# Designed miniproteins, single chains, continued (5), part 49

Each design is a single chain, and the fold is of that chain. pLDDT is the mean over its residues in the fold that is shown.

## One batch from the design tools (miniprotein)

Design m17790
Fold by ESMFold2-Fast:
Structure m17790 (fold): chain A 58 residues (1-58)
Amino acid sequence: MEMEEVRERMEAALEQSQTLSREGQLTVLRILIKEARELGLEDIVARAEALLAELEAE
């Protein structure tokens, strides 16, 4: 299904973001959160928000 492909792409982007600088991670995570919310992918939103919170703690 098309939504499963989008989910896989977002999961890949979350994994890829972990290899970026802190500034790059913050930017990508914010974009992913907004995109996932628009698509109703609450699990992706929760994962991205958790990663964003960890970075903000630095």
Scores: mean pLDDT 79

Design m17791
Fold by ESMFold2-Fast:
Structure m17791 (fold): chain A 64 residues (1-64)
Amino acid sequence: SAEEYYEKGKELREQGKYEQALVAYGRALQLDPNYEEARENLKALLRELGASDAQLAELDRSFP
């Protein structure tokens, strides 16, 4: 389920496995594009990795 991928993403992020965490959050959003918590955690992780506000806004447009 979307929630399972979201929880996996949080666990991977805590372990420092950032690429795997991004993939898990992305899968959660593919299953539920309205999953606000998954989207915000994905955006937060991307920001930590150097994404700009413009790049994060583009993600919001992809998952309305």
Scores: mean pLDDT 78

Design m17792
Fold by ESMFold2-Fast:
Structure m17792 (fold): chain A 77 residues (1-77)
Amino acid sequence: SAAEKEAQKYLDEGLKAYNEGDLESAKRYFEQAVKLAPDSIVAAQAYAMLGVIYKKEGDTEKATEYMKLSLEAISKA
């Protein structure tokens, strides 16, 4: 869908920001990808990346929550 195509662009921008060390921009891009296509493989990947970022920041509860959301998005894709 058009929404999934736009979500993919936000996922790609988020991955670029993550690789450049800009975790704040990365989180915003991944959140936008999820908002555009919540029950998609793109959203599953964005949720997984949010989990990685929160784990890196020491928020293990948030990291676990996002990993569960990633699996749910895959199951509904």
Scores: mean pLDDT 89

Design m17793
Fold by ESMFold2-Fast:
Structure m17793 (fold): chain A 70 residues (1-70)
Amino acid sequence: NAQKEADKLVEKGWEALEAGNYDEAIRYFEEAIKVDPKHAKAHFYLALAYARQGKRDEAVSYLKKALEAA
């Protein structure tokens, strides 16, 4: 189930994000989106990870995708 695989990747990404490992978090969220392109939570957390790195344009882009997927 693509949804469950994406959920697991999002969980790992969130753990990396909480640890301050933003590049690792981004990688997990990107993999989640590849598994389930409509996974709203993955797009939202990817936007958050980019925002934490100060990458505003990427953060805004993924936030818009998250809102469309939700």
Scores: mean pLDDT 83

Design m17794
Fold by ESMFold2-Fast:
Structure m17794 (fold): chain A 67 residues (1-67)
Amino acid sequence: SVEALYASLSPTGRAVVDAALAGDFATAVRLAAQLSPEELALVAEILSTSDDERLRNLAAYFARLSK
């Protein structure tokens, strides 16, 4: 579940998700630079489930960056 993925994140990982959901993409991208590729992939998975196309686009960006 999305809730289980979110709970498994570090404080920084959760801060990335929270910033993205608040529409603060600049903060989300800046904090995402501190994440491991593995955790960035989890953040991307969470954001990809959103009904907001902007969040799904950010998820695709993070997924590419995690490789």
Scores: mean pLDDT 89

Design m17795
Fold by ESMFold2-Fast:
Structure m17795 (fold): chain A 56 residues (1-56)
Amino acid sequence: MEEEARRLAEKGLRALLEAGAPEEVAIRYVTRQVAEKFGLSEEEARRIVEEVLREL
């Protein structure tokens, strides 16, 4: 589950950042997508998204 959430976060962040979205907008959008897809809290989803962003 967390690995699948991380893969979705990486794909979403790469797509939005390559399209020229500001980092804060990309984080907020991808956090919501991860939370909704995996049934996670926004806080937990944001933790995963921020960890993935640091690895990009």
Scores: mean pLDDT 82

Design m17796
Fold by ESMFold2-Fast:
Structure m17796 (fold): chain A 79 residues (1-79)
Amino acid sequence: SSLQQLVQQLLQQVRDEILQKIKEELKKYNRKVDVKTPSEDELIEAMLEKLPEDVAEEIRQERKRKLEEIERLKQQLLS
């Protein structure tokens, strides 16, 4: 249970960090997003579409790397 809680906390931290970074970039470029979706991936992608492509790509790659690291840790700890 403690290991599952740690993984969940790491996933929440990545979500919060990525969403905060996107919000800061959207504010910088005077963009806004009004998307209602149950999917975190769809929400993030919709927000990234409002940013310059280079900025959006950097955020996508950062999120991908962090999620892959957490998934790898989860597989190693729960196997």
Scores: mean pLDDT 76

Design m17797
Fold by ESMFold2-Fast:
Structure m17797 (fold): chain A 71 residues (1-71)
Amino acid sequence: SEGREQAAIYLLKAAEYAEKGDAEKAIEFLRQAAEADPSIRPQVEEAMEYLKKGDYKKAAEIAREAARELV
């Protein structure tokens, strides 16, 4: 599905920005991923909670795992 492929791309972008410490950009891409494929919304919400806690590494891990499940 085009939505699944687009969501995976956004999740990988979110992980990259989280690893760079750019929580604002990471959150934007996480939101876009959930819009592209709402089925990953729980994983997106979990990643956002780790970003809020300052655990950017864990947020990136969750985003990358979600992307792997989509492809």
Scores: mean pLDDT 87

Design m17798
Fold by ESMFold2-Fast:
Structure m17798 (fold): chain A 61 residues (1-61)
Amino acid sequence: MQVQADVEPLPDEEVDELLRRLTEELKAPDEAVEQMRNNREEFGREMAKNRLLEELHKALE
């Protein structure tokens, strides 16, 4: 499901990369990572918002 009125979620590839980093770098439990995959759109939107804030911060510097 997708809500276009909000910030677009990150591309599937970027979401997968972030989830992989969580597993490999933070050794997150497999169950927690699976929950994030099941809510991939929401996770992607939160990450997109976070990245947008970083880009805005960088542009304002």
Scores: mean pLDDT 69

Design m17799
Fold by ESMFold2-Fast:
Structure m17799 (fold): chain A 62 residues (1-62)
Amino acid sequence: MSPKEKRQQAVAITAAAIRAIGLHLDGASPEEALEELVRLMREHGVPEEEIERMAAILARDL
């Protein structure tokens, strides 16, 4: 994977995380916030293996 692709994925993950945090602060459940995070990461082309890894980590802590 190119450095540009890795950077684009990092930006997409960060943007998705910010959006999910915003939804949770607005009263969405942790489960709803996690579902939105996964959806946004998938829409921005983050690999499924990476999405599954991140979702598993976050679900454990939420």
Scores: mean pLDDT 73

Design m17800
Fold by ESMFold2-Fast:
Order: C-alpha cells, then sequence, then structure tokens
Structure m17800 (fold): chain A 91 residues (1-91)
C-alpha cells in the first residue's frame, strides 16, 4: 500500500511538470488565462506529489514570479520561470 502511494506521488510530480510546460507554451502564445489555469493545476499536483517542503516552496516562488511576469506582459520570462518549475517538479 505504501508503495502504491509512492508511485502515485511520482505520477503527480510528472503531471505537475507537464502542466508547467504547457503553461510555458501558453505564456509564449500570450494566452494568460490558459497559462494561469495550467500553472494552478500544476501547483495542486506538485503540492500532492512533492514531500520536500523546500523544493515545493521554490516551485511556488517560481510560479509567483511567472504570474508577475504575465501581469507585466513579459511572456518569455513567464515561460522560462514555468519551465524551471517543471524541471524542479520532476526531480
Amino acid sequence: MEEVLRKEAEEMRRAAAELFRKAAEAARKGDVKKARLLAIAGLILAGLGIEDKEKLKEIIELVNKAFEALDKGDYEKAAELFEKAAELAEE
């Protein structure tokens, strides 16, 4: 049973990373609404799949900075920050 929970956590981390990459793609296209929704979904799955609190904190900080970049119209910076969040979520 504990082994099943560990596998589910791994699947949630991979799904979070995929959602953050899709958020980066949406950000580059200027689709702010889609980028935010995908990133929020990614944060929920990251929160469920990542037990390392410092790592989760770093991912949250990157996504917050990405949202600030989206608000400023800096879509390329937002995409870069989402890609960094995806990379951390997969570790």
Scores: mean pLDDT 85

Design m17801
Fold by ESMFold2-Fast:
Structure m17801 (fold): chain A 55 residues (1-55)
Amino acid sequence: SREELEALLRELDRLIEELRRQAAAETDPEVREGLEHGIAALERLRAELERQIAE
């Protein structure tokens, strides 16, 4: 349902923000790159969920 997609979107937003904080504090370049890759994947998922909610 739309409500379930909206709830999932809110949870994704929280996770993305937490990962961004972790990436900003990370001193290991390889770990930071992995975090940034994960953030990019979640941002793509977020965009797809927003698209589905709009329909």
Scores: mean pLDDT 85

Design m17802
Fold by ESMFold2-Fast:
Structure m17802 (fold): chain A 90 residues (1-90)
Amino acid sequence: MVDEVEARLDRFPPEAKRHAEEGIRDMREGEKLEKEGRYEEAAELYERAARHFNEAANALPDDPRNEELILAVLAVMTATANAIGARNKV
């Protein structure tokens, strides 16, 4: 999901793009920390990433056919699932 959001960043409006970039950064750092066994810190980053992707979704047009909106919503769901998974390992 992160790679798909990154591939479409230039199609996001500036405000949505900023939030999506913040979410991508936090997801990647979370994945790094999870690989290091730092599950609590990874969960906090995934939770922050979910908030950033939700802010990106809120900055996009309210059109259910908007591919950027669909990707932002899926990114929120993925970040939230990763956060739950990491917290279950603490």
Scores: mean pLDDT 85

Design m17803
Fold by ESMFold2-Fast:
Structure m17803 (fold): chain A 100 residues (1-100)
Amino acid sequence: MSEAEKLVLEGEEAKARGDFEKAIELYEEAIKLDPENAEAWRNLGEIYEQQGKYKEAAEYYLKAAELYRKRGEFEEAEKLYKKAAEAYKKAGDYEKAKEA
């Protein structure tokens, strides 16, 4: 398990406790170490969506979807593209919602 993977697990534990500030810090650190860690991008999207920051959530979901697609995980990628589109709609960005 890489250092980035360990940070993602710690972030998931923080998120489960409702410590979103700590979770964001850990996921951002994971992304700095491994920008292709799709799980960290997905988890940031979930937290920002829960905070009502739909534009940022959509961007993180889109990044995660692209990484899952690159890995051949098409079902997970499709789910995240759908989440990104829905988040863009909630943000009022209908043009980006159509593209996602």
Scores: mean pLDDT 85

Design m17804
Fold by ESMFold2-Fast:
Structure m17804 (fold): chain A 86 residues (1-86)
Amino acid sequence: NMQQQVIQQIQQTFSSSVSNQIINQINNMMNSNTFGQSQSQGYQISTIMSNSGYVGVSSIIQGNISNSNNISQIQNSVINTMYNYI
């Protein structure tokens, strides 16, 4: 499962505090029931990434969210970006 691999990579890359923030936002995004809620959670992940020095990853996440047309595209693009770049 790519999501579980991303969670493990986040835990290896960031401090416990930052890891917990990102993982909480991932769980919120994956459990979101509206497009706007998924966008909001995805943008929160991008903000945490930027604040943690991962400005390039943040920019890619923001671009992918803005080009998404449904919840699944947001969820898949955010997880895929983190999988490839963290």
Scores: mean pLDDT 88

Design m17805
Fold by ESMFold2-Fast:
Structure m17805 (fold): chain A 96 residues (1-96)
Amino acid sequence: SGKLPEELLTLSDEQLARLIAHYEEAIKENPIFPEMYAALAWVYLEAGDYEKAEKYAKEAIKLNPKLSEAWRLLGMVYEKQGKYEEAEEYFKKAEE
């Protein structure tokens, strides 16, 4: 499944940094799993790095356009930046 663990929502800055390093290393070894890009995008979103969150969510979508979690992540990134109309479009894609 492409679903992210809910435990990722409440991580400390140190835990976020460790997860970023872990997923970036995993992607370097196997750059084919869209779920790893989505997980990395989620960690960057929690860290407040919206530019990197958007980048990795888009890479996940490029690998698997049916990964609903990646579209939802884009929606959340755009919502955090006050781009509510674009966020709504991405949330609708996540439910498509």
Scores: mean pLDDT 81

Design m17806
Fold by ESMFold2-Fast:
Structure m17806 (fold): chain A 72 residues (1-72)
Amino acid sequence: SKEKIEILKLLLETTIGSTETVIERLEKRYEELKDTDPEKAKQIQKLIDLDKKDKEILQKKYEELKKKIEEL
C-alpha cells in the first residue's frame, strides 16, 4: 500500500536525520579534543567513520525507496 511505503520513507528520513545529527556532534567533539586529548579524538574519529558508512547505506536505501514510490 502507498500509505505503508510512505511510513517506511518517513522512518528512513528520520533515521538518516538522526545519524547526521550524531555525526555533527561527534565532529564538534573531535575538534574540541584533537589538541588536548588526541587518543580520545582518534576513538571519536572511528565512530564518525562508522556513522558515515551507515548514513551512506541508509541514503542509498532511501533513494531506492523513493524511486519505487514514484513507480506506484
Scores: mean pLDDT 86

Design m17807
Fold by ESMFold2-Fast:
Structure m17807 (fold): chain A 65 residues (1-65)
Amino acid sequence: SDAELVQKAVELIRKAKEAYESGNLDEARKLIEQAEKVASQIKNPELREALLSMVEELKRKIEEA
């Protein structure tokens, strides 16, 4: 269900952010890639776009670090 996919994507984004803030860039990269895959499966286009936007913002920060 979309609710389960949203919950999983949000959890993965939070974990990726925590890894990024702790300097574990390899772990942050893996987690954000997993979040991207989960978010891409969301059927509601507005929810999918919102979560993918958050993924891209954090992904950019990880790549710039």
Scores: mean pLDDT 87

Design m17808
Fold by ESMFold2-Fast:
Structure m17808 (fold): chain A 62 residues (1-62)
Amino acid sequence: MSELAAKVTGLVLRGIGYLLDGDKEGAERAAEEAVETARRMGASEEEIEEAERLAEKIKERI
């Protein structure tokens, strides 16, 4: 597994954790950081789209 995939997945899981704790602001911030991290690490267009999709799902649950 790539270092990028591991970091993005970790941020998504952190966002879900915040959501379960009722921390809506923390969940939204973690979701945004996942997308930004993918872009900064030179992710492919498909990897960025996947990160954006996961971030959107987290935000929809807020």
Scores: mean pLDDT 72

Design m17809
Fold by ESMFold2-Fast:
Structure m17809 (fold): chain A 95 residues (1-95)
Amino acid sequence: GEELKEKILETLKEIVEAAKAGDFEKAKKLLEELRKLVKELMKAKPSDELADEVHQELVKATNEIAKEAPEAQDVVDALSELTTEFHEGWRKVRA
């Protein structure tokens, strides 16, 4: 749980930094790693609080890239899709 959250937050920070630097290939590679970490977190059945924190950080990172690196639209789209998938998946686990 907590260790996966820390890895997700670190990976998100690296994606934001790569996108801002114009290194879209690095950002896409990190996004694939993030997708794997998010799936692993979902399988670990995190608490509602931890899941909400991760969702908030995904939204924050997506908005930051969209605002500060508009040329990184592919990264924004992929991160938005992952954020939606995580939210919908977590909503189903709660039900």
Scores: mean pLDDT 82

Design m17810
Fold by ESMFold2-Fast:
Structure m17810 (fold): chain A 74 residues (1-74)
Amino acid sequence: DELLAVIQRLTRAVNEALEAAKDDPEGLAEVERIRARFEQILQDYLQGKITRDQAIAEMERLLAEVEALIERLK
């Protein structure tokens, strides 16, 4: 399941970013912004505001953003 796979990858990346941002209030704020966007994408999908394919595409974009954040936090 492509949707479940991207949710799992994004969840792992967010958890990694959260650990990398520990003791960094600015980094933590960026992780919380990404987490809020992740939650919004899921809510939009559940409410029928976006399609499954749109949800996958948005989460893939967010995954790239969180991966870039992890590199900046190192």
Scores: mean pLDDT 86

Design m17811
Fold by ESMFold2-Fast:
Structure m17811 (fold): chain A 66 residues (1-66)
Amino acid sequence: SEELREQAIREAERASEALARGDFEEMRRHLERAERLLRELAKLTGKPVSEVAAEVDAEIRERHPR
C-alpha cells in the first residue's frame, strides 16, 4: 500500500530525471513501471487509477514544491 505508493513516486521521479538527461528510453521504462504500480495500488485500494495517479502527483508536488 504505502510501499507501492512510494515505489510509484520513485519511478515517476526517475522518469523526470531521465527526461532531464535526454534519456528517453529510460524515461519510458520508468513511466511503464510507474503505471503498473499505479494499477496495482488502484486494485488494492478500490480507487480508480486516475484518483491514485492524482494522489501520487500531489505527493510529488509536495516533495518538490518549486
Scores: mean pLDDT 82

Design m17812
Fold by ESMFold2-Fast:
Structure m17812 (fold): chain A 66 residues (1-66)
Amino acid sequence: SLEEAENYIKKAQEAADKGDTEKAVEYLRKALHALGYTISAAEEAVRLAGPKRAVEAVKQVYDVEK
């Protein structure tokens, strides 16, 4: 659901802010799954752009879906 995605995005942001990349990826995967997207996209985004930018990208996806 959109509410679940929002909650996971918030948790991913908190993890990214603490420098916990593994937790940020875990929560981004859950957010993308809640939005109906592939979970592998979360790991690729973090690998290419880092966790903070990956969270921002998923927030943009969430904004379009709601």
Scores: mean pLDDT 75

Design m17813
Fold by ESMFold2-Fast:
Structure m17813 (fold): chain A 88 residues (1-88)
Amino acid sequence: SLEEKIKKWKENALNIPPASEAEEVTDEDIETLEKLLSEEEKREILAKQAEKIGELKGKPEVGKKAAELLLEGRIEEAEELMREAGEE
């Protein structure tokens, strides 16, 4: 079910595997989940994802800053910051 998929995704976000074996959800999976989540829940999930991506890219400060922007609802600013992290 969709609820079960959301629960698994949240559990995966909370149970961060070792960086060498970390699996990221696809953009398509995120898009599907976004349709089912409130705006606040989307921000929380995106913030966790940004922190994890920053850690994996060796830019934890960038991930943290993007997470702060997402939690504040500054999604476009967070997206630009994450693009910089993703290009390395």
Scores: mean pLDDT 62

Design m17814
Fold by ESMFold2-Fast:
Order: structure tokens, then sequence, then C-alpha cells
Structure m17814 (fold): chain A 78 residues (1-78)
């Protein structure tokens, strides 16, 4: 659900400024959720990293090097 993922991303980015790396699979759901988070956090610059092994959710890397897995993040192993 893009709306649930968007809400989780908006929450995870509270008080964050600067460049955040967003790892996602490039799906319509992930893109819509990230676009909503970008609109909610104009002081954040998003660096997109596409990984088709990601089945669901996104991984954030914050400017301080901290990471957060959002929206039931799952990366498949082959």
Amino acid sequence: DAAALAAALVFALEGVTGEVTVEHNGSATSRAAIAAAEAAHPDVTFRHVLDPRIAEGVRLTFPDGRTADVGAFLRSLL
C-alpha cells in the first residue's frame, strides 16, 4: 500500500535535512510513496538507488550514516 509506505517514510524523515539515499525497486508503489515523502520534506534531497532484488519497501541511509528499513523492507537473495 503506497499510502502506508508514504506515511512511514514521512515519519522516518521527521527532523531530517540534507541528502538521504533511498534504495527501492522502482515500482509504481515505491515511486508514489517516495514522491509523497519528497513533497512532505522539501529540506531533504533524495538520492535514488534502484535494486530490483527489493521485493517490498525501502531502505533509507541518512546524512549521519544511520539506516532505516521502511514498509516491510525485503531484499531477495538469489
Scores: mean pLDDT 80

Design m17815
Fold by ESMFold2-Fast:
Structure m17815 (fold): chain A 68 residues (1-68)
Amino acid sequence: MREQIEKEANESLVTMAYSVGKKHGTELSGRYQELRTQSIIAKNEGREDLAKKLEEEAKKLEEELKKQ
């Protein structure tokens, strides 16, 4: 059936995209962007201690991304 073939093709594309993303640290990249955004928000709210912690965690993830 054409519907079944299209479904199998779509699943194959999703699997390849997920595999490529994992190899390039897509999960770490997403976490890095989240931490940077949260750090900026915390800094704007005057929560400097929290902002520094979040920024430090983001830098650690940035180093991990550079290793990949």
Scores: mean pLDDT 65

Design m17816
Fold by ESMFold2-Fast:
Structure m17816 (fold): chain A 60 residues (1-60)
Amino acid sequence: SMEEEKKRQIEAFERSYQFMENTLGKEAADAAVDAAIAILSRHDPELAEKLREAREKVNK
């Protein structure tokens, strides 16, 4: 299903976010995620919400 495909994309995003946080710091990583969410919210609000959840998951 398309949901499984998006799940794989979100897993890749989690890894990238974690890498950014470790290399650039939390503020820069969060700013990048917020920018991505703002852009995606116009095109795919469901994916935008899942990116916020992915960030929260990594932060925990």
Scores: mean pLDDT 78

Design m17817
Fold by ESMFold2-Fast:
Structure m17817 (fold): chain A 76 residues (1-76)
Amino acid sequence: SLEALEASFAAIAEEAKKAAEELKEEALKAIEEGDISKAAAKATAAALLYALAGDKEKAKEVLEELDKKIEEVKKK
């Protein structure tokens, strides 16, 4: 049924959001460690998972926030 499909999508979106939050934290840790390549990869993965979860605004916010932090580290 459509309701069962919607419930399945909601469950997948919830798991994707949780994974995205973990990847965002890992990206921030990589920035602190100066691993720019790892930070960029983790940030991109987090944003993709937020977008897949239907949270396009959060995906954009995460990319902009982490890209700005990466750029600040490169200037030091």
Scores: mean pLDDT 81

Design m17818
Fold by ESMFold2-Fast:
Structure m17818 (fold): chain A 119 residues (1-119)
Amino acid sequence: SAGQLLAQAEQAFKEGDLDTALQYALQALRQLGADDIAAQAQELYALAKAEGNPEVIRLAVELTLTAAWALYHRFPVEQLERRFNGLLERLRQAGASPEVLAKAEALRDLTVAYLRSLE
């Protein structure tokens, strides 16, 4: 189930296994029918890894987990936006490139649009 995949993703994230955490989160997103969000999250993670900043890479996984949990639990849009905006500010403080920030903002916007479509 998507919930079991998300629990596995969180465990891997806590252990510092970011590749495994992302893989489980992407599988959960695809099970929830959010293939476009999964694709955007994968692009964000690939770019963050290419740039090589460990904090930016970690935040990319945290954003992906936030999106996946929001869809799984049907978070209120305001709650999701608040969490995403906090993570986006942390990305800026960590020195994320404009390209990483753009992909992270796209991930937020797609996730928000998805939740609004369910209202």
Scores: mean pLDDT 91

Design m17819
Fold by ESMFold2-Fast:
Structure m17819 (fold): chain A 70 residues (1-70)
Amino acid sequence: SSFSELAREASEEILELRSLAVEDPTTSQELKDEIDELEKQIQEAIDAKDEEKLRELLEKVKAKTEELKA
């Protein structure tokens, strides 16, 4: 289903973001804490089957990844 694919993509994207943050020694503790909170919110959205919230969180994660790459 589209939801299962969205959930998988969100889970993969948040793990990618965390990996990029960990690899960068200049990453602040505040950013690491924000990533932990995003991961928690993604899991809550998956558990609730909240497609709209999960899509919103995925876009936020993608935006943070682009910000770190800039």
Scores: mean pLDDT 83

Design m17820
Fold by ESMFold2-Fast:
Structure m17820 (fold): chain A 70 residues (1-70)
Amino acid sequence: GASAREAARRSLEAAIESLRAGDVVAALNGLKELLRFPEVREEAERAIEALRKGDVEAAIEHLRRGLERL
């Protein structure tokens, strides 16, 4: 529904800003929230995988693609 898309959008934007600020812990908490939204789950999983490899820029790019799908 519209409220779920709005919540996912806010969580995506918050995760991107946390990563830009260097706050990986806050970003990971936001990504766990995003995993419960089917429309952006795959992008959240890819962002988590990128973070495991230390690639913050790739993680941000995956989250930006998630925003485009909403």
Scores: mean pLDDT 83

Design m17821
Fold by ESMFold2-Fast:
Structure m17821 (fold): chain A 60 residues (1-60)
Amino acid sequence: SAMAAQRKAQRRAEVDARFGEETDRLLAEYKAGASPEEVIRRFRELQARYDAELARIDAE
């Protein structure tokens, strides 16, 4: 239904906003001189979780 599609879009937007906030924090830590190796590792983990969460929402 159209309502189900709208709910999925809303959940995707929420996941997108959360991912953006977390990546902004990691980028700020990177720029402030945190260990780039650890920051990059965490960034990749966030990207993987983001992709997986969107896929789960779509697969509903």
Scores: mean pLDDT 84

Design m17822
Fold by ESMFold2-Fast:
Structure m17822 (fold): chain A 55 residues (1-55)
Amino acid sequence: SLEERLAAVQAEIDALRAELKQKIDAGTASFDDIEAGLARIHALEAERVALEKAL
């Protein structure tokens, strides 16, 4: 269902944010890691918006 897809996208965004935070806090995050992570989060946010419009 659309609700299940929305929940999955939200969970993936939350997981990516947590991973980036852990790497930044540990001092192991590179510029490339941050850039790639933000790009993926932005793509997931766009997908979430599209799913919300389909409801």
Scores: mean pLDDT 84

Design m17823
Fold by ESMFold2-Fast:
Structure m17823 (fold): chain A 66 residues (1-66)
Amino acid sequence: MVTFEVTFPKPVDPLEIQMVALNAGAVRVEQIDDTHFLVTVPAQQAEKLRQELLEHFPEAKIKEIK
């Protein structure tokens, strides 16, 4: 499993993030605050998840935290 820390410059809809992440193979989405989320994904889906998140949220900052 790989966990990504996803940070947005402005508040985003948690439901929209959850939908995009789960469709891209994420197994868990955890909201820390209105701009900060943790997304956990199988290692094989990590690149797809990163691409799908950036496609929908081009201003997002994505960092792998293991």
Scores: mean pLDDT 83

Design m17824
Fold by ESMFold2-Fast:
Structure m17824 (fold): chain A 80 residues (1-80)
Amino acid sequence: MEEEIKKSLEEAEKKLAEEVARGNDLFTQATNLYAEYEKNPENEELRKQADALRKEGDDEFLRALAYEIQIAVNNAILKN
């Protein structure tokens, strides 16, 4: 069953990279919207959009953390 663990590890590593990249893109978008909100503090929609993107980015990084844990556990199993 080593092949199943190796495949799971490979898929988790790919998912980790994808979630980190998506989280970074979302945080960049949120940062840009927060900067626009600072220039236009009466435009509450900019803040709402920035808050939504930041939360989405947080969720992506939480998923990335779960994959990091899965990778660490699978590597520990393969080592034994």
Scores: mean pLDDT 83

Design m17825
Fold by ESMFold2-Fast:
Structure m17825 (fold): chain A 57 residues (1-57)
Amino acid sequence: SELKKELLRLIGEILRIIGEIFEEEQKENPDEERIKKLEEEKEKLLERMKELSKELE
């Protein structure tokens, strides 16, 4: 279903963002602004995932 495909895509995007945040945090001089933007994008995707998951119930 389209909803299931979208959910899997969102999960994949969230995991990628988590990985990017982790990679940035491991740097000698982490870019705090980049980390903040990545965290904001993660929150938006999590909210969308929550909405979509509710539609699957």
Scores: mean pLDDT 84

Design m17826
Fold by ESMFold2-Fast:
Parts: structure tokens; C-alpha cells; sequence
Structure m17826 (fold): chain A 57 residues (1-57)
């Protein structure tokens, strides 16, 4: 992962951990903030959800 993708992944994990989920509006906002496509943010959201699920076990 690039440094931008690592920071975005950490921010997604934080938002999901605090709020239980990440809205479509937040995905678009993160895509704009990090200069990534919505598709890339969705991919990182899935990765964040998988990593949080493993941490819960």
C-alpha cells in the first residue's frame, strides 16, 4: 500500500471502530480528501472490515 492508502485504511478502521459502519457519503468524502477513486476507497473499506473482524476474534 502507498502512504496515502495506509493513512486512508487507518482512518477507515477508526471510523468503523467508533461508528460501527462507514456511510457512502463518508466514502466519497474520503475519496476526495485522499485523491483516490471511490472504487479504491471501497476496496480499502473491505480490507479494513476484514482486519477489524480478525481483531475481534
Amino acid sequence: LSPKEKKLLAEIKLKIGLNGKLSDEELKELAKKYGLSVANVKKLKKKAEEELEESAK
Scores: mean pLDDT 77

Design m17827
Fold by ESMFold2-Fast:
Structure m17827 (fold): chain A 55 residues (1-55)
Amino acid sequence: SYDEFLAELEALHAAGASLAEISAAARRRMQETGDEQAVKRAMHDFLTRHEPAFR
């Protein structure tokens, strides 16, 4: 779940998705999987990695 969702976030970012779109994807993933902690960790790691892009 973590690695799969992190890969989805990277693909969305590469496609030019906004932070709002990425946040919406995280919300949907939490509802679909129930794995809120893995989704939150993937989001945190993704945002930290790409911090300059989301200034």
Scores: mean pLDDT 78

